# Ledger of designs, part 92: designed miniproteins, single chains, continued (2)

Each design is a single chain, and the fold is of that chain. pLDDT is the mean over its residues in the fold that is shown.

## One batch from the design tools (miniprotein)

Design m7387
Fold by ESMFold2-Fast:
Structure m7387 (fold): chain A 77 residues (1-77)
Amino acid sequence: SHMEKADKLAEESLALIPDPEKQAEARRIFDGLKAALQAGDLKTANELEKRGFELLSDNPEAREKFLEAVKHYRDAA
């Protein structure tokens, strides 16, 4: 399912973040994004996607997996 693929890509993105504080913040962003999309709150989802994109600006591989996870979360909603 899109949800299972999104969760897998999210965990792969998180595994690429060496800083534990930054990884924790990225996990909060994924959790909030998933909740916002399930609630139909597209404004919050878009803001969290932007925040995650900026958070991962120095880690292109983690950012790519983050964006792929977000795409699958959106397709699952």
Scores: mean pLDDT 86

Design m7388
Fold by ESMFold2-Fast:
Structure m7388 (fold): chain A 89 residues (1-89)
Amino acid sequence: ELEELIKELEKLAEELGVDPSPVLESLKALPEERRKALAYIALAQLYKNQGKLEKAKEYLKKALEIAKKIGDKELVEYVEKQLAQLEAE
């Protein structure tokens, strides 16, 4: 689950020539559910950069579900704004 997300994130970052280290470092200090939500957000950003908008939306929706479950209002607002931006494209 989380390990699979991290592996996918590392692979996409390598393909895009992006250093995943800042994202991976920030994830280590957070509770597991919040780490999963942030990993989904990072994957969505990488897929958006590849032009894979449907894949990006899929991961943002997964992040939104987790953010709502853990009651992180700031994260909910952030993910909703990201989804609105993708839907406007």
Scores: mean pLDDT 79

Design m7389
Fold by ESMFold2-Fast:
Structure m7389 (fold): chain A 73 residues (1-73)
Amino acid sequence: GDKEKAEEGMKRLRERIRTLDDLLPSLDPESRESAQRERDRLERTLEEGERLMKEGKYKEAYDVVQRGLDESS
């Protein structure tokens, strides 16, 4: 259902944030700035998704999370 899809999307967001955190120390300054902006955007998307999940708005949470993941592709 929508809840399971939202939970899976949230898991993927957390995984992408972790991957960026792991990469940041090894990047050159220009790439690091770009990656940091991407990480900050994903973090905000995660926070919005978590808020919607707490409100029981699972479809809205899924839609927000999916957009965030698509934008990071």
Scores: mean pLDDT 84

Design m7390
Fold by ESMFold2-Fast:
Structure m7390 (fold): chain A 88 residues (1-88)
Amino acid sequence: MTKEEKEELKEQAVKLAEQIYGKDKEKTIEKLIEDLKSKDSGIRGLAAIMLGALGKDEKAEKALKEVAENDKSPLVREYAKEALEWMK
């Protein structure tokens, strides 16, 4: 993924998060961390991407590290790893 594609995806993910969870970043992060525990791998993957797009947060970083190491879906683990890179 190019730098341009990453920035566009981040912007879209932030807008989607604001639309679904509201403009309170802290509440959005809490709900997305909850979604990382979903039985649905698609929901976990989307939550990982959206957390990465929202940027640096210690609670989100810890949750994403756990997902990147332990999630049953290889694809969700890769999304969590990418999200952690986006938070740098």
Scores: mean pLDDT 79

Design m7391
Fold by ESMFold2-Fast:
Parts: structure tokens; C-alpha cells; sequence
Structure m7391 (fold): chain A 61 residues (1-61)
């Protein structure tokens, strides 16, 4: 039913948001420790989030 698909999407969005927060914290730490640029920091966050989304999609299949 559509309800199960909606619940799965809500869980996916919540999980992706957690991944984004974790990735942001890690990127912030890496910037503080190694001095990477803001652009590199954003790339790391985007890459982690994309990987997290792919992992959720694979788990749902």
C-alpha cells in the first residue's frame, strides 16, 4: 500500500538527515585538523550524503 512506501520514505529522509549531520560534524573536524577549504568540506558532506542515500535505497530493495 502507499502508506508503507510513505513510511519508508520518511525513515529514509530521517536516516539521510542523520547522515548529513554526522558528515557535517566530520567535515568540520577535518577542516579544523587539516585546514581543508570550505569547498572541499562541502564536497565531503555531499559525497557522504549521496552514499547514505544509495545505502538506504539498496536496503529498501
Amino acid sequence: AAEQAELAEINRLSGVEKTRLDAQAEADRLKAETGISDEEKQRLVDQRVAAGEAAFDAAAA
Scores: mean pLDDT 76

Design m7392
Fold by ESMFold2-Fast:
Structure m7392 (fold): chain A 79 residues (1-79)
Amino acid sequence: MDEVLEALERARKAALESGTPEGPKIAELVERALEAAKKGDLEAAMRYLSEALKLALQAGDDKAAEEIREALDKLEGLK
């Protein structure tokens, strides 16, 4: 679990540090995923991260996209 929370925090920071107009929305979606993961709602967490990934790819934020993918992989490992 701690590794998942660390990956989610890295994804949130990457989105905020990107300087893109989409950055705050990507960070908001990652924050929602973090709250869902803390509650054990892995389906909701993965849904929010999938939305964040799509937005990061549209924005060209490769760093945020990579960190979001890592968080998704770690969440999948918790099933």
Scores: mean pLDDT 81

Design m7393
Fold by ESMFold2-Fast:
Structure m7393 (fold): chain A 85 residues (1-85)
Amino acid sequence: EKEELFKKIDELVKKLAEAIKAGDMEKAKEVLKELIKALGELYKKATPEEIRKIMEKIAKALSETTGIPYYAALTAVQLLLGKAR
């Protein structure tokens, strides 16, 4: 179900941001791989509007928790979605 995928993505984004903030790059890489896979599944099932909102939500969460600029986070998320498709 799409709602469970949204929840899973939110959880993975939180774990990724936390790992980056803690300097645990090995954990960050593993979480990132899971996030790419989850985004690929979501992209097949979600509408373009839902995808856009998810991208914005992920970018905002990463920017707020890691301190990277929002535009850089948004670009990274867009590249991840393109690769996951």
Scores: mean pLDDT 75

Design m7394
Fold by ESMFold2-Fast:
Structure m7394 (fold): chain A 85 residues (1-85)
Amino acid sequence: DLLKRLEELLKNNDVDGLVDLLSEISGDKLLRARYLRTVKKDPVKALYLEREVLGLPIVNISSQEDLDRVEKEIRRALEERRRRE
């Protein structure tokens, strides 16, 4: 029961659970990644999720250089996806 799940999440002020539910209903896994970037301010977790959604291999982010490289790769893949739409 979708409404029951929604009521439970609202009653508990579970914003993370609400975003996950909306992502599940819409089928838009990038919605969760956007939430991580903009609201949670966690770009590393967002990058891991974006790589998974785009079908890119998992890489370890251990330095600022790794982060910059991974961000460029994701940006390129997202731009390619947008051009196809």
Scores: mean pLDDT 72

Design m7395
Fold by ESMFold2-Fast:
Parts: sequence; structure tokens; C-alpha cells
Structure m7395 (fold): chain A 56 residues (1-56)
Amino acid sequence: SSLEPFLRYLYEKDRDALRRNSLRTIARGLGFSSLAAFNRAFKRLFGVTAAELRRE
């Protein structure tokens, strides 16, 4: 999907954005309908949820 490059960028290059911002704010910014949809997409692509990657 067109969102995969942005999710990959967060995972690989900008994990600090996951820590600095609420997951709802990130999901909204990327056009997801809910936090659950965002977490589902993230886990599908990377095998872990965004919440799990907030630890740095």
C-alpha cells in the first residue's frame, strides 16, 4: 500500500517519532480510521506493534 513506505520509515529511521507522539496522533496523520487499524497494519508489516517499538 502507499502507506508502507511511511510505516517503514518510522520503523527504520524515525522511531523517536513513535516515542514523541501519541499513537493516535500518528495514526490520524497517516489517515488510519482507528488506532486498532494502525496497530494491525504495523504488526502485519513488521511483526510487532508500534506500541512495542516506543521503547528506545
Scores: mean pLDDT 68

Design m7396
Fold by ESMFold2-Fast:
Structure m7396 (fold): chain A 60 residues (1-60)
Amino acid sequence: MVEKALEEGEKLAKSSKDPEVRKRALKELEKARELAKDPSKQVAAAILAVGTIIDVELES
């Protein structure tokens, strides 16, 4: 589940024409990906990834 959120977020971030939105989103997705490496932090990683997706959609 978290992998799909990270993939969707990365795709949306890269498709953004606003370089500030893209930078911010990619940075947050990198944090989410690091959290996802720890099985106990999967929920936190998913929440951060979904939050990043919503933020990109609202700014784009």
Scores: mean pLDDT 77

Design m7397
Fold by ESMFold2-Fast:
Structure m7397 (fold): chain A 91 residues (1-91)
Amino acid sequence: MTTNEQIQRFIEEGVEAELRFVLLDKNGNLYEESYTVRTEEELQEVTREVERFAEENDLALLWGSLLATPEDRAAYEEELARIKASLAANK
């Protein structure tokens, strides 16, 4: 889960950050949506847009993460694997 500290740190540095969301459909399929954000305002706008997209397309928004380093990407992949394993176990 993305923390407010991580979000603020990258936005304050003026660096482009990748924001990824994990969405689940009614059939148990996972979708990843990726966005580039440069400000806290863009992050809030993108988050609202993804929430609206999920509602309009019958998707559940499971998780969002800010990715800026290889370590962030590794943590994201681990969490995605845990989500997939949890879904498989609850079949």
Scores: mean pLDDT 73

Design m7398
Fold by ESMFold2-Fast:
Structure m7398 (fold): chain A 63 residues (1-63)
Amino acid sequence: MTPALEEESRRAIAAALRDVAATSPDPAIRARAEATLAALEAGEIDVFEAAARLIEIAVEESL
């Protein structure tokens, strides 16, 4: 992958996490989205780990 593609993916995932944090009716789901976004922005996790956590959050929200 190119660095530009990874940066674009990171922005897309961060935007999705912000949307979940702002709109989810479940405060536990919002807290996870906020924590995942903070870890991604701090460089504690990479974009692939953030994507995996976003998928897990989306699955839990759909239950």
Scores: mean pLDDT 78

Design m7399
Fold by ESMFold2-Fast:
Structure m7399 (fold): chain A 64 residues (1-64)
Amino acid sequence: SDADIPALVAQLGDADPAVRAAAVATLSRLVETSPAAREALGQVAKDSTDPATRADALRALSAP
């Protein structure tokens, strides 16, 4: 699962809203069990220059 994190993070910046939503949902589940997913999303939320990508990372971190 950790090997998939870079690909899922890249999908947070996708032009297709459906791809971004799927990546957020998948990463939200991973955040519950994977410290690597939480760290990667925290880095994206901090360092991404794209506001949409930052917002998607924050949504994934705010899992219900």
Scores: mean pLDDT 77

Design m7400
Fold by ESMFold2-Fast:
Structure m7400 (fold): chain A 75 residues (1-75)
Amino acid sequence: SELEEIARKVAEKLGRPELASIIADGVRDAVERGLPLDKETLRNAIRRAANRYGIPLSDEEIDELADAIVEELKK
């Protein structure tokens, strides 16, 4: 799906291919909640996804991921 491709591209750009599932789940969570795909929404959605997977991400890592996703979605 398009979402899976975006998630893979973002994860690869950041040198962390293992994060593709968290990115995909974060974007899907925001869409399912009817929220705008902006940086604040994506930061919160990624944090929730990371918590579900039991993967610790710093606020700085979440910020970087959210920015990269917003940039990719604008294309």
Scores: mean pLDDT 82

Design m7401
Fold by ESMFold2-Fast:
Structure m7401 (fold): chain A 72 residues (1-72)
Amino acid sequence: SEGEKLAKDKIKESVEKATELEKKGDYKKAEEILKEMEEWMKKILQHVPEEVREKFKKFYEELLEEAKKKLE
């Protein structure tokens, strides 16, 4: 759905922004952005089926792993 696409785009944008901050050495601001994103995800995922929750969690985790590999 369009809502799912917008949610995934928001997650991707936040991870990219956090990665940019980490590259600049601003680890604290990067962590704050990821924490806000995780809080937002908890709100949207509390009323969805478990399969949808698992898909969003995996998507976020995969984005974080890709970002980490680029910084290593």
Scores: mean pLDDT 79

Design m7402
Fold by ESMFold2-Fast:
Structure m7402 (fold): chain A 65 residues (1-65)
Amino acid sequence: VDEREVLRALGDIYLALGKLAEKRGDFKTAAEMYRKASELYEQAGDVDGARIARENAEKAEEKAK
């Protein structure tokens, strides 16, 4: 298995966890999960995934105020 593919899969898991937290109104946890997803996508070389996760994190952080 390619390490890059594993990192992307982990990013997908954290992105899904962020979406679940957001649906529950837990924007603080959602932001944390999205930030983790963005870091993992960046390590995987998935520039688009990292950007999307970062944008979701910023929106969740704004709602967590």
Scores: mean pLDDT 85

Design m7403
Fold by ESMFold2-Fast:
Structure m7403 (fold): chain A 57 residues (1-57)
Amino acid sequence: SEEELKKEILKLIGEILRIIGDIYELEKRGGSEEEIEELKKKLEELRKKLKELDEEL
């Protein structure tokens, strides 16, 4: 349903924001470049999924 799609989109936005925050904290604390790249890769996958769900809405 449209309501379920909207809830999934909102949940996905929340996860994207969380990962952005995690990247920021890792960069600030001098974290591993490999860990940062893995988070950026996950962020890209979530952004693609968000676009697909938004197009179904």
Scores: mean pLDDT 83

Design m7404
Fold by ESMFold2-Fast:
Structure m7404 (fold): chain A 62 residues (1-62)
Amino acid sequence: SMEETLKKALELAKELLKEGHSLEEVVKRIQEEFGLSPAAARFVASKAELELREESDDESIG
């Protein structure tokens, strides 16, 4: 499903951002891996960046 593809793309985007890749590189990579449009890839990459910023302040006692 498209929702499953977007979830996979979001996870990849988060991993690439954690590795220090730029947003432009992340957008390009998820377009290539998942066949997303530039707009969809930008949305996913931006969402991944925002979620990573929010996750750094979230309660995560392992």
Scores: mean pLDDT 77

Design m7406
Fold by ESMFold2-Fast:
Structure m7406 (fold): chain A 65 residues (1-65)
Amino acid sequence: MSEEELEREIAETLLLMDVAIAKRSGNKEEYIKVLERALQEARERGFSPDFIEWLEKELEEAKKA
């Protein structure tokens, strides 16, 4: 594994943890903000397509009443 690949895996893991913590908090407004930031970072850094798709689905569900 290259340094770049390792850094990406660590970043993906940290983003996943941030999203999970925000979801568990029960604060929908903060959860949406965390998801939006995570999705932007994932797209900018070229994270895995499956991870981006999961974030998009979570954001859609979070925005529903």
Scores: mean pLDDT 79

Design m7407
Fold by ESMFold2-Fast:
Structure m7407 (fold): chain A 70 residues (1-70)
Amino acid sequence: LREEAERLEREARELAEEGRLEEAIRKYSQAGFLLAQDLYAQGRADEAVAVLARTGAEIRRLREELERQR
């Protein structure tokens, strides 16, 4: 799960650089959810919260950018 999530995060970053913001948001969301779910299941709730906060902040930034394009 961690490898998959890290790959999705890298893909999201590349998509954002290409201006494909909606797809980048989906990939960031998937990556954050997978990482947080795995960490939470392991009893590492503090790390799961940190991951969600980090990916949530990036998604919010991309959503604001996407909204400006509309």
Scores: mean pLDDT 79

Design m7408
Fold by ESMFold2-Fast:
Structure m7408 (fold): chain A 88 residues (1-88)
Amino acid sequence: NPKEIEERIKKFLELRETENEKKLMEDLKKKSNIDEPTVVESLAASLLEAARVEGVETSPAEAREAARAMLFGSFEEAEAALSRLMNA
């Protein structure tokens, strides 16, 4: 469900509340129709930065796994991946 993924991305990004959030979401929607690797990398970079701001030490590989689950996985997979990322 694209709407559920969008709400989860918004809630996670709310931890940072950047002025670029709306632009990032538009870029993700635009690129998701063209190039999966580019969309995953963009979201992974945002997740890695958000985790770092919250003081969580995580790897780019873990951020990519969470990004992939959020974009293409089930709700349960995305929730599990985000929980793992934030508790690393």
Scores: mean pLDDT 63

Design m7409
Fold by ESMFold2-Fast:
Structure m7409 (fold): chain A 91 residues (1-91)
Amino acid sequence: SDEEKAMKELILAGAKVTLATMMLQVLKREGAPQEKLDELQKIVDEMQALYDKLVAQFPSMSPQEALKAAQEVLKKIDELWKKMKEIVKSI
């Protein structure tokens, strides 16, 4: 169902935000350059904001609206994740 698909996309989006946050925390602990940490923090903050907005709106959406919104948010998070990986490679 669209409801089950929407929930799966929401869970995947949340998992990616959590992994990005954890990776940033590890890089901070390992003493990565502050300039790179600042760039990564902006990306993590953007991922978190996208996810938080989706979670807040989710209960008021129809299953079809929820699926479309979750897919669009996951796509944006995936684009941010790719950008994050390129910055990490430069460390």
Scores: mean pLDDT 90

Design m7410
Fold by ESMFold2-Fast:
Structure m7410 (fold): chain A 73 residues (1-73)
Amino acid sequence: EKARRAAELMVRAHQLHREYEAALAAGDEEKAQAYLEEARRLALEAEPLLESLSEEERQRAYELALEAVRAAE
């Protein structure tokens, strides 16, 4: 399911961003840079999938990602 896969990528991107912020707060610039590079790589890999989503699939992916993020908080 494309929507579910897209949601997984969105959640992973959110996790990487939180790890990046935590590394910055700890003063670990090298670790922060590593997370930033991982996020850029993820975005490039995700591009073909995200471009292939229909409007309905995109909406469903967003809803699934939002639920997962809220459940983790």
Scores: mean pLDDT 79

Design m7411
Fold by ESMFold2-Fast:
Structure m7411 (fold): chain A 90 residues (1-90)
Amino acid sequence: SEVLKEAAERAKPLLERIKELLRRAEEALEAGNLEEAGKYLIEAGELAIELGEELKKLGEETGDEELIKYGEKLIEEGKKVIELGKKLLE
């Protein structure tokens, strides 16, 4: 549907931003910059939760069970990434 195509187009830049932040976190970890890595991980996780919540809501509205599942997975992984980032800042 056009609604799903438009949702995918909106999701793409968020996914690209999440990937960029995760790459920067990896580079910071390799350099021993734990504080910088933690900040990137927290931001990436927060964006993953936001995207996951949007996709889950869209799946619930359209009856797309796979989209609901994908959204739930993004929320779960986002929370995990935030926890890792917070531990690096401790």
Scores: mean pLDDT 86

Design m7412
Fold by ESMFold2-Fast:
Structure m7412 (fold): chain A 55 residues (1-55)
Amino acid sequence: MFKLFDTPEEGEEFGRNFARGIVKASSKIDEEEEKKLFEKLSEAGRRIAELLQEL
């Protein structure tokens, strides 16, 4: 709730939700691509959260 990211887990969750949005918006995504997207965005969100913790 408008608090940016307090923990890396929050960033990971954000990335997960973002990946879900992309999958929902796409007509076709293979299971392998879905898994990759999920993992990559979760990791990216976590890393972003770590950087934002200094704010």
Scores: mean pLDDT 71

Design m7413
Fold by ESMFold2-Fast:
Structure m7413 (fold): chain A 59 residues (1-59)
Amino acid sequence: MSPAALIAARAYLGLVESGFPEEEAHRRALEITSRLLGRPVELEPEELRRLAEEVAAAE
């Protein structure tokens, strides 16, 4: 898993846990990750959800 994917997945999980809808959590997670890395980061909603599930299962 790339560093960008891991950061985005963790941000997505936190946003969903905070009560954000999945679509909003997807957009915000990518925005946060892009800002942290200083470059655009794109992940499809289904792909990000899958990565987030993998991260959650590892804990």
Scores: mean pLDDT 81

Design m7414
Fold by ESMFold2-Fast:
Order: C-alpha cells, then sequence, then structure tokens
Structure m7414 (fold): chain A 55 residues (1-55)
C-alpha cells in the first residue's frame, strides 16, 4: 500500500539523520534517503535529537 511505502521512506530518512549525528558519516544511499524526504527528515531530526541523541 502507499501508506506502507511512505512510512518506510520516512523511517529510512529518520534513521539516516540519527546515523549522521552519531557517526558524522553517511553512505550515498542514506544521503539520498534524506534528500528524498526533506520535510520528513527535518521533522525526524527534531524528534530524534530531542528524544534519542539528547540522552
Amino acid sequence: SELQEAFRTMMEGALAVVKKKRTGTLTEEEKEAIERTPEAGEIAEKLILEHLLKL
């Protein structure tokens, strides 16, 4: 379904943001995932940084 595909894409972007903040390095595929969903990636960055990386 379209909802599952959208959710998967957003989650890939969110995971890439977390990895970028932890290691400072991303594969080309992970960078593309962030650029694929710029708005979702920005939202995920705020949530993940406040709830996961703040720890």
Scores: mean pLDDT 67

Design m7415
Fold by ESMFold2-Fast:
Structure m7415 (fold): chain A 80 residues (1-80)
Amino acid sequence: DLGVDLEKTAEEIAELFERIREIASPEDVRHLVRILGTALGVELPEDATPEEIRKAVLEATPMQAISAYLAAAVDLAVLR
């Protein structure tokens, strides 16, 4: 594998998503959920919770988890 700790990565992505959800508009949150679903190769509900995203990452491949992490980190950086 790519040396990725999926449990740690899942927690980091969930925390990033929760922070974004607190500051972003509902439309921006829905857009991020679509991006995360695409990166993880799963269909996430538009009202996905941080726990649902964490679970999806835990079931993903290391490459998908890295892609999702980068997407969330970039989205948070742009919102700042």
Scores: mean pLDDT 79

Design m7416
Fold by ESMFold2-Fast:
Structure m7416 (fold): chain A 107 residues (1-107)
Amino acid sequence: AAVEAAHALGERVAALMRAAGTEAILVHVGDELLDPAVLAELIEEVKRRFAEAVARRGEAATKVILAAAPEDAAHVAVAERIKAELEEWAAREGVARAQVTLVAPEA
């Protein structure tokens, strides 16, 4: 399935980043994140993990990977929202410049 292919690519990219010495926080975007309450809890968890990783590894060696199927507009919209909220939060709170990568296979 397209969602499964996107998640598999995300796992591959995260594994390559970790092998290169970068701490990668991987988020699999699925239908569960279309629930605003679930999405809010996920964003807070990613913020916490990102702040901890930056403190341990440094800003340049910490990445967030959002894996969403490009043909699913709702999943892409959720991924873009997570990216925007994390980048705004990190800049505002002085944690770091959040480096967020959207990863998806070609449709």
Scores: mean pLDDT 75

Design m7417
Fold by ESMFold2-Fast:
Structure m7417 (fold): chain A 56 residues (1-56)
Amino acid sequence: MEKTRQEKLDIVKSRLKEAGRELSSEEIELLNKILDAAQKKDLDKVNELLAEFFKL
């Protein structure tokens, strides 16, 4: 895989499944925000949103 937003998104999904969580509409919206931030090349924002998404 390439170092693209898709790869980072896949990592998030893998981590969520590993944690035993299901994707809800709320989480999907967070993923969309992450994609938007990645598209804006806001790596800081992406990492911040990912950290919030990983909340267990």
Scores: mean pLDDT 69

Design m7418
Fold by ESMFold2-Fast:
Structure m7418 (fold): chain A 102 residues (1-102)
Amino acid sequence: APPLTDEDIDAGIREIARAVAITVARKHPEATARLMEELAKRTKEKGDEESAELAEEAAKAIRDGDFEKAGEYWERLLEAVSKSPEASKALKEALEEEAKRL
């Protein structure tokens, strides 16, 4: 087999992150859907409509049992969040709130 390129490694890291997120959502669908719904609410309140829409679609996909679709929205959401300090803060706050329920 040919050696892995840097592009192959980056693609592999994204695929692993997506697979982990799908695995967590499958084990804890209600908690993960609530996390996405809370993130959508917080990002919308801060004026980040892009992150809010992606989080809402991810939550809907999880509730519909479409974890592959949820993984696609999660991948896009992480990219949007990485570019927004407000969305990054909202994700941290949503995670802290959900952790208190566990």
Scores: mean pLDDT 76

Design m7419
Fold by ESMFold2-Fast:
Structure m7419 (fold): chain A 103 residues (1-103)
Amino acid sequence: TVTVTQSGASSAAEGSTVTLTATASGGNILSAKWFKEKEGKEKEVIAVNGKPVNVDSRFSASISGNTSTLTISNLKKEDSATYYVKATNASGTGWGEGVKLTV
């Protein structure tokens, strides 16, 4: 079992940039998926293995060693959500606890 620890800003101003980070125990990340969850809705995939999906060009993602990073530039009110990571390495797969971002 892999433990995934998430960190990042809990609040940010419109038009600013935030970076959210996830660190996996037990080794280098082989794959990572980032999810956006709004109140009362299902988790939506927004990045896969360092590639943003289903989001605009303000989003970027990367994997480096045991860390996966999501960066959101030019923040909008609609970016307010809980962001989760699902990370896989040689030891297995784990979910982060989520980071709630308010814009």
Scores: mean pLDDT 83

Design m7420
Fold by ESMFold2-Fast:
Structure m7420 (fold): chain A 70 residues (1-70)
Amino acid sequence: MSKEELDEEIDLALAHMEVALVLNYARRKGLSPEEIARLLEEVAERFKKLTGNDKAAELIRQEAERVRAE
């Protein structure tokens, strides 16, 4: 496995963890789907700014859209 592949895998794993943490927090707080989606969108923008990984940020944004569709 190349270093680039490893770095991408780590960023994707961190993105999945962030989504899981946000969803767990939101469930405990009784947040609406729209509030959860807004939190996930904010997390996606911060993730993109900190890592530069568009694919990982897009994964988080896709989860926000999934939550809105429920």
Scores: mean pLDDT 80

Design m7422
Fold by ESMFold2-Fast:
Structure m7422 (fold): chain A 63 residues (1-63)
Amino acid sequence: SKKDELLERARKAFEEATSPEEVRKIVQEFLDEADKNFSPEERDELLDEIARLLQEVAARRRA
């Protein structure tokens, strides 16, 4: 689905990010894309899933 494609792109971007500034920029870019392409309810779900993805990527980098 388009939602799954966006989340996969976000995961790759977070995995490649090397600074907190880059992470914030990535979050903002994907939130803007979600706002343009999804309903408010779907956007809120994407917000939660993006936050969870960010935490998962951070945890994997520490392992």
Scores: mean pLDDT 79

Design m7423
Fold by ESMFold2-Fast:
Structure m7423 (fold): chain A 56 residues (1-56)
Amino acid sequence: MSEEEKKKLYEEGYKLGKEVAHDPEAAREVVEQINKLPEEKAKELLKGFEEGYLEA
């Protein structure tokens, strides 16, 4: 996975984490999106998600 792909996945995750912190009902759609990804990509998105959620 390229550095560009990692950055994109992290940024998407961060955005989703912020979104879920402000609207918990969004969590279902986020979980479905994560589950569609290969494990390696899901891991990078989840890192961004955790940071975004904690900083909200």
Scores: mean pLDDT 79

Design m7424
Fold by ESMFold2-Fast:
Structure m7424 (fold): chain A 60 residues (1-60)
Amino acid sequence: MKEEADRYYQEGLRALKEGKYDEAAENFWKASELYLQAGDTEKAFEYRGLAAEALRKKAS
C-alpha cells in the first residue's frame, strides 16, 4: 500500500515537472486515496491539495 502510494507520488512529481498537470493531478489523487486507506490522513489531504493545485495550474 504505502510503496504504491509513493510510486504514484513520484509519478505525479514527474508529470508536474513536465507540465502535464492532468497526469500530475491523477497521480497525486491516487496517492492520496492510498494514504487515506492506510490511515495517513495528513498525507492524504496534502496530496489531494497537490492534485487540486495541479489542476488549477492547467486552468490558469
Scores: mean pLDDT 80

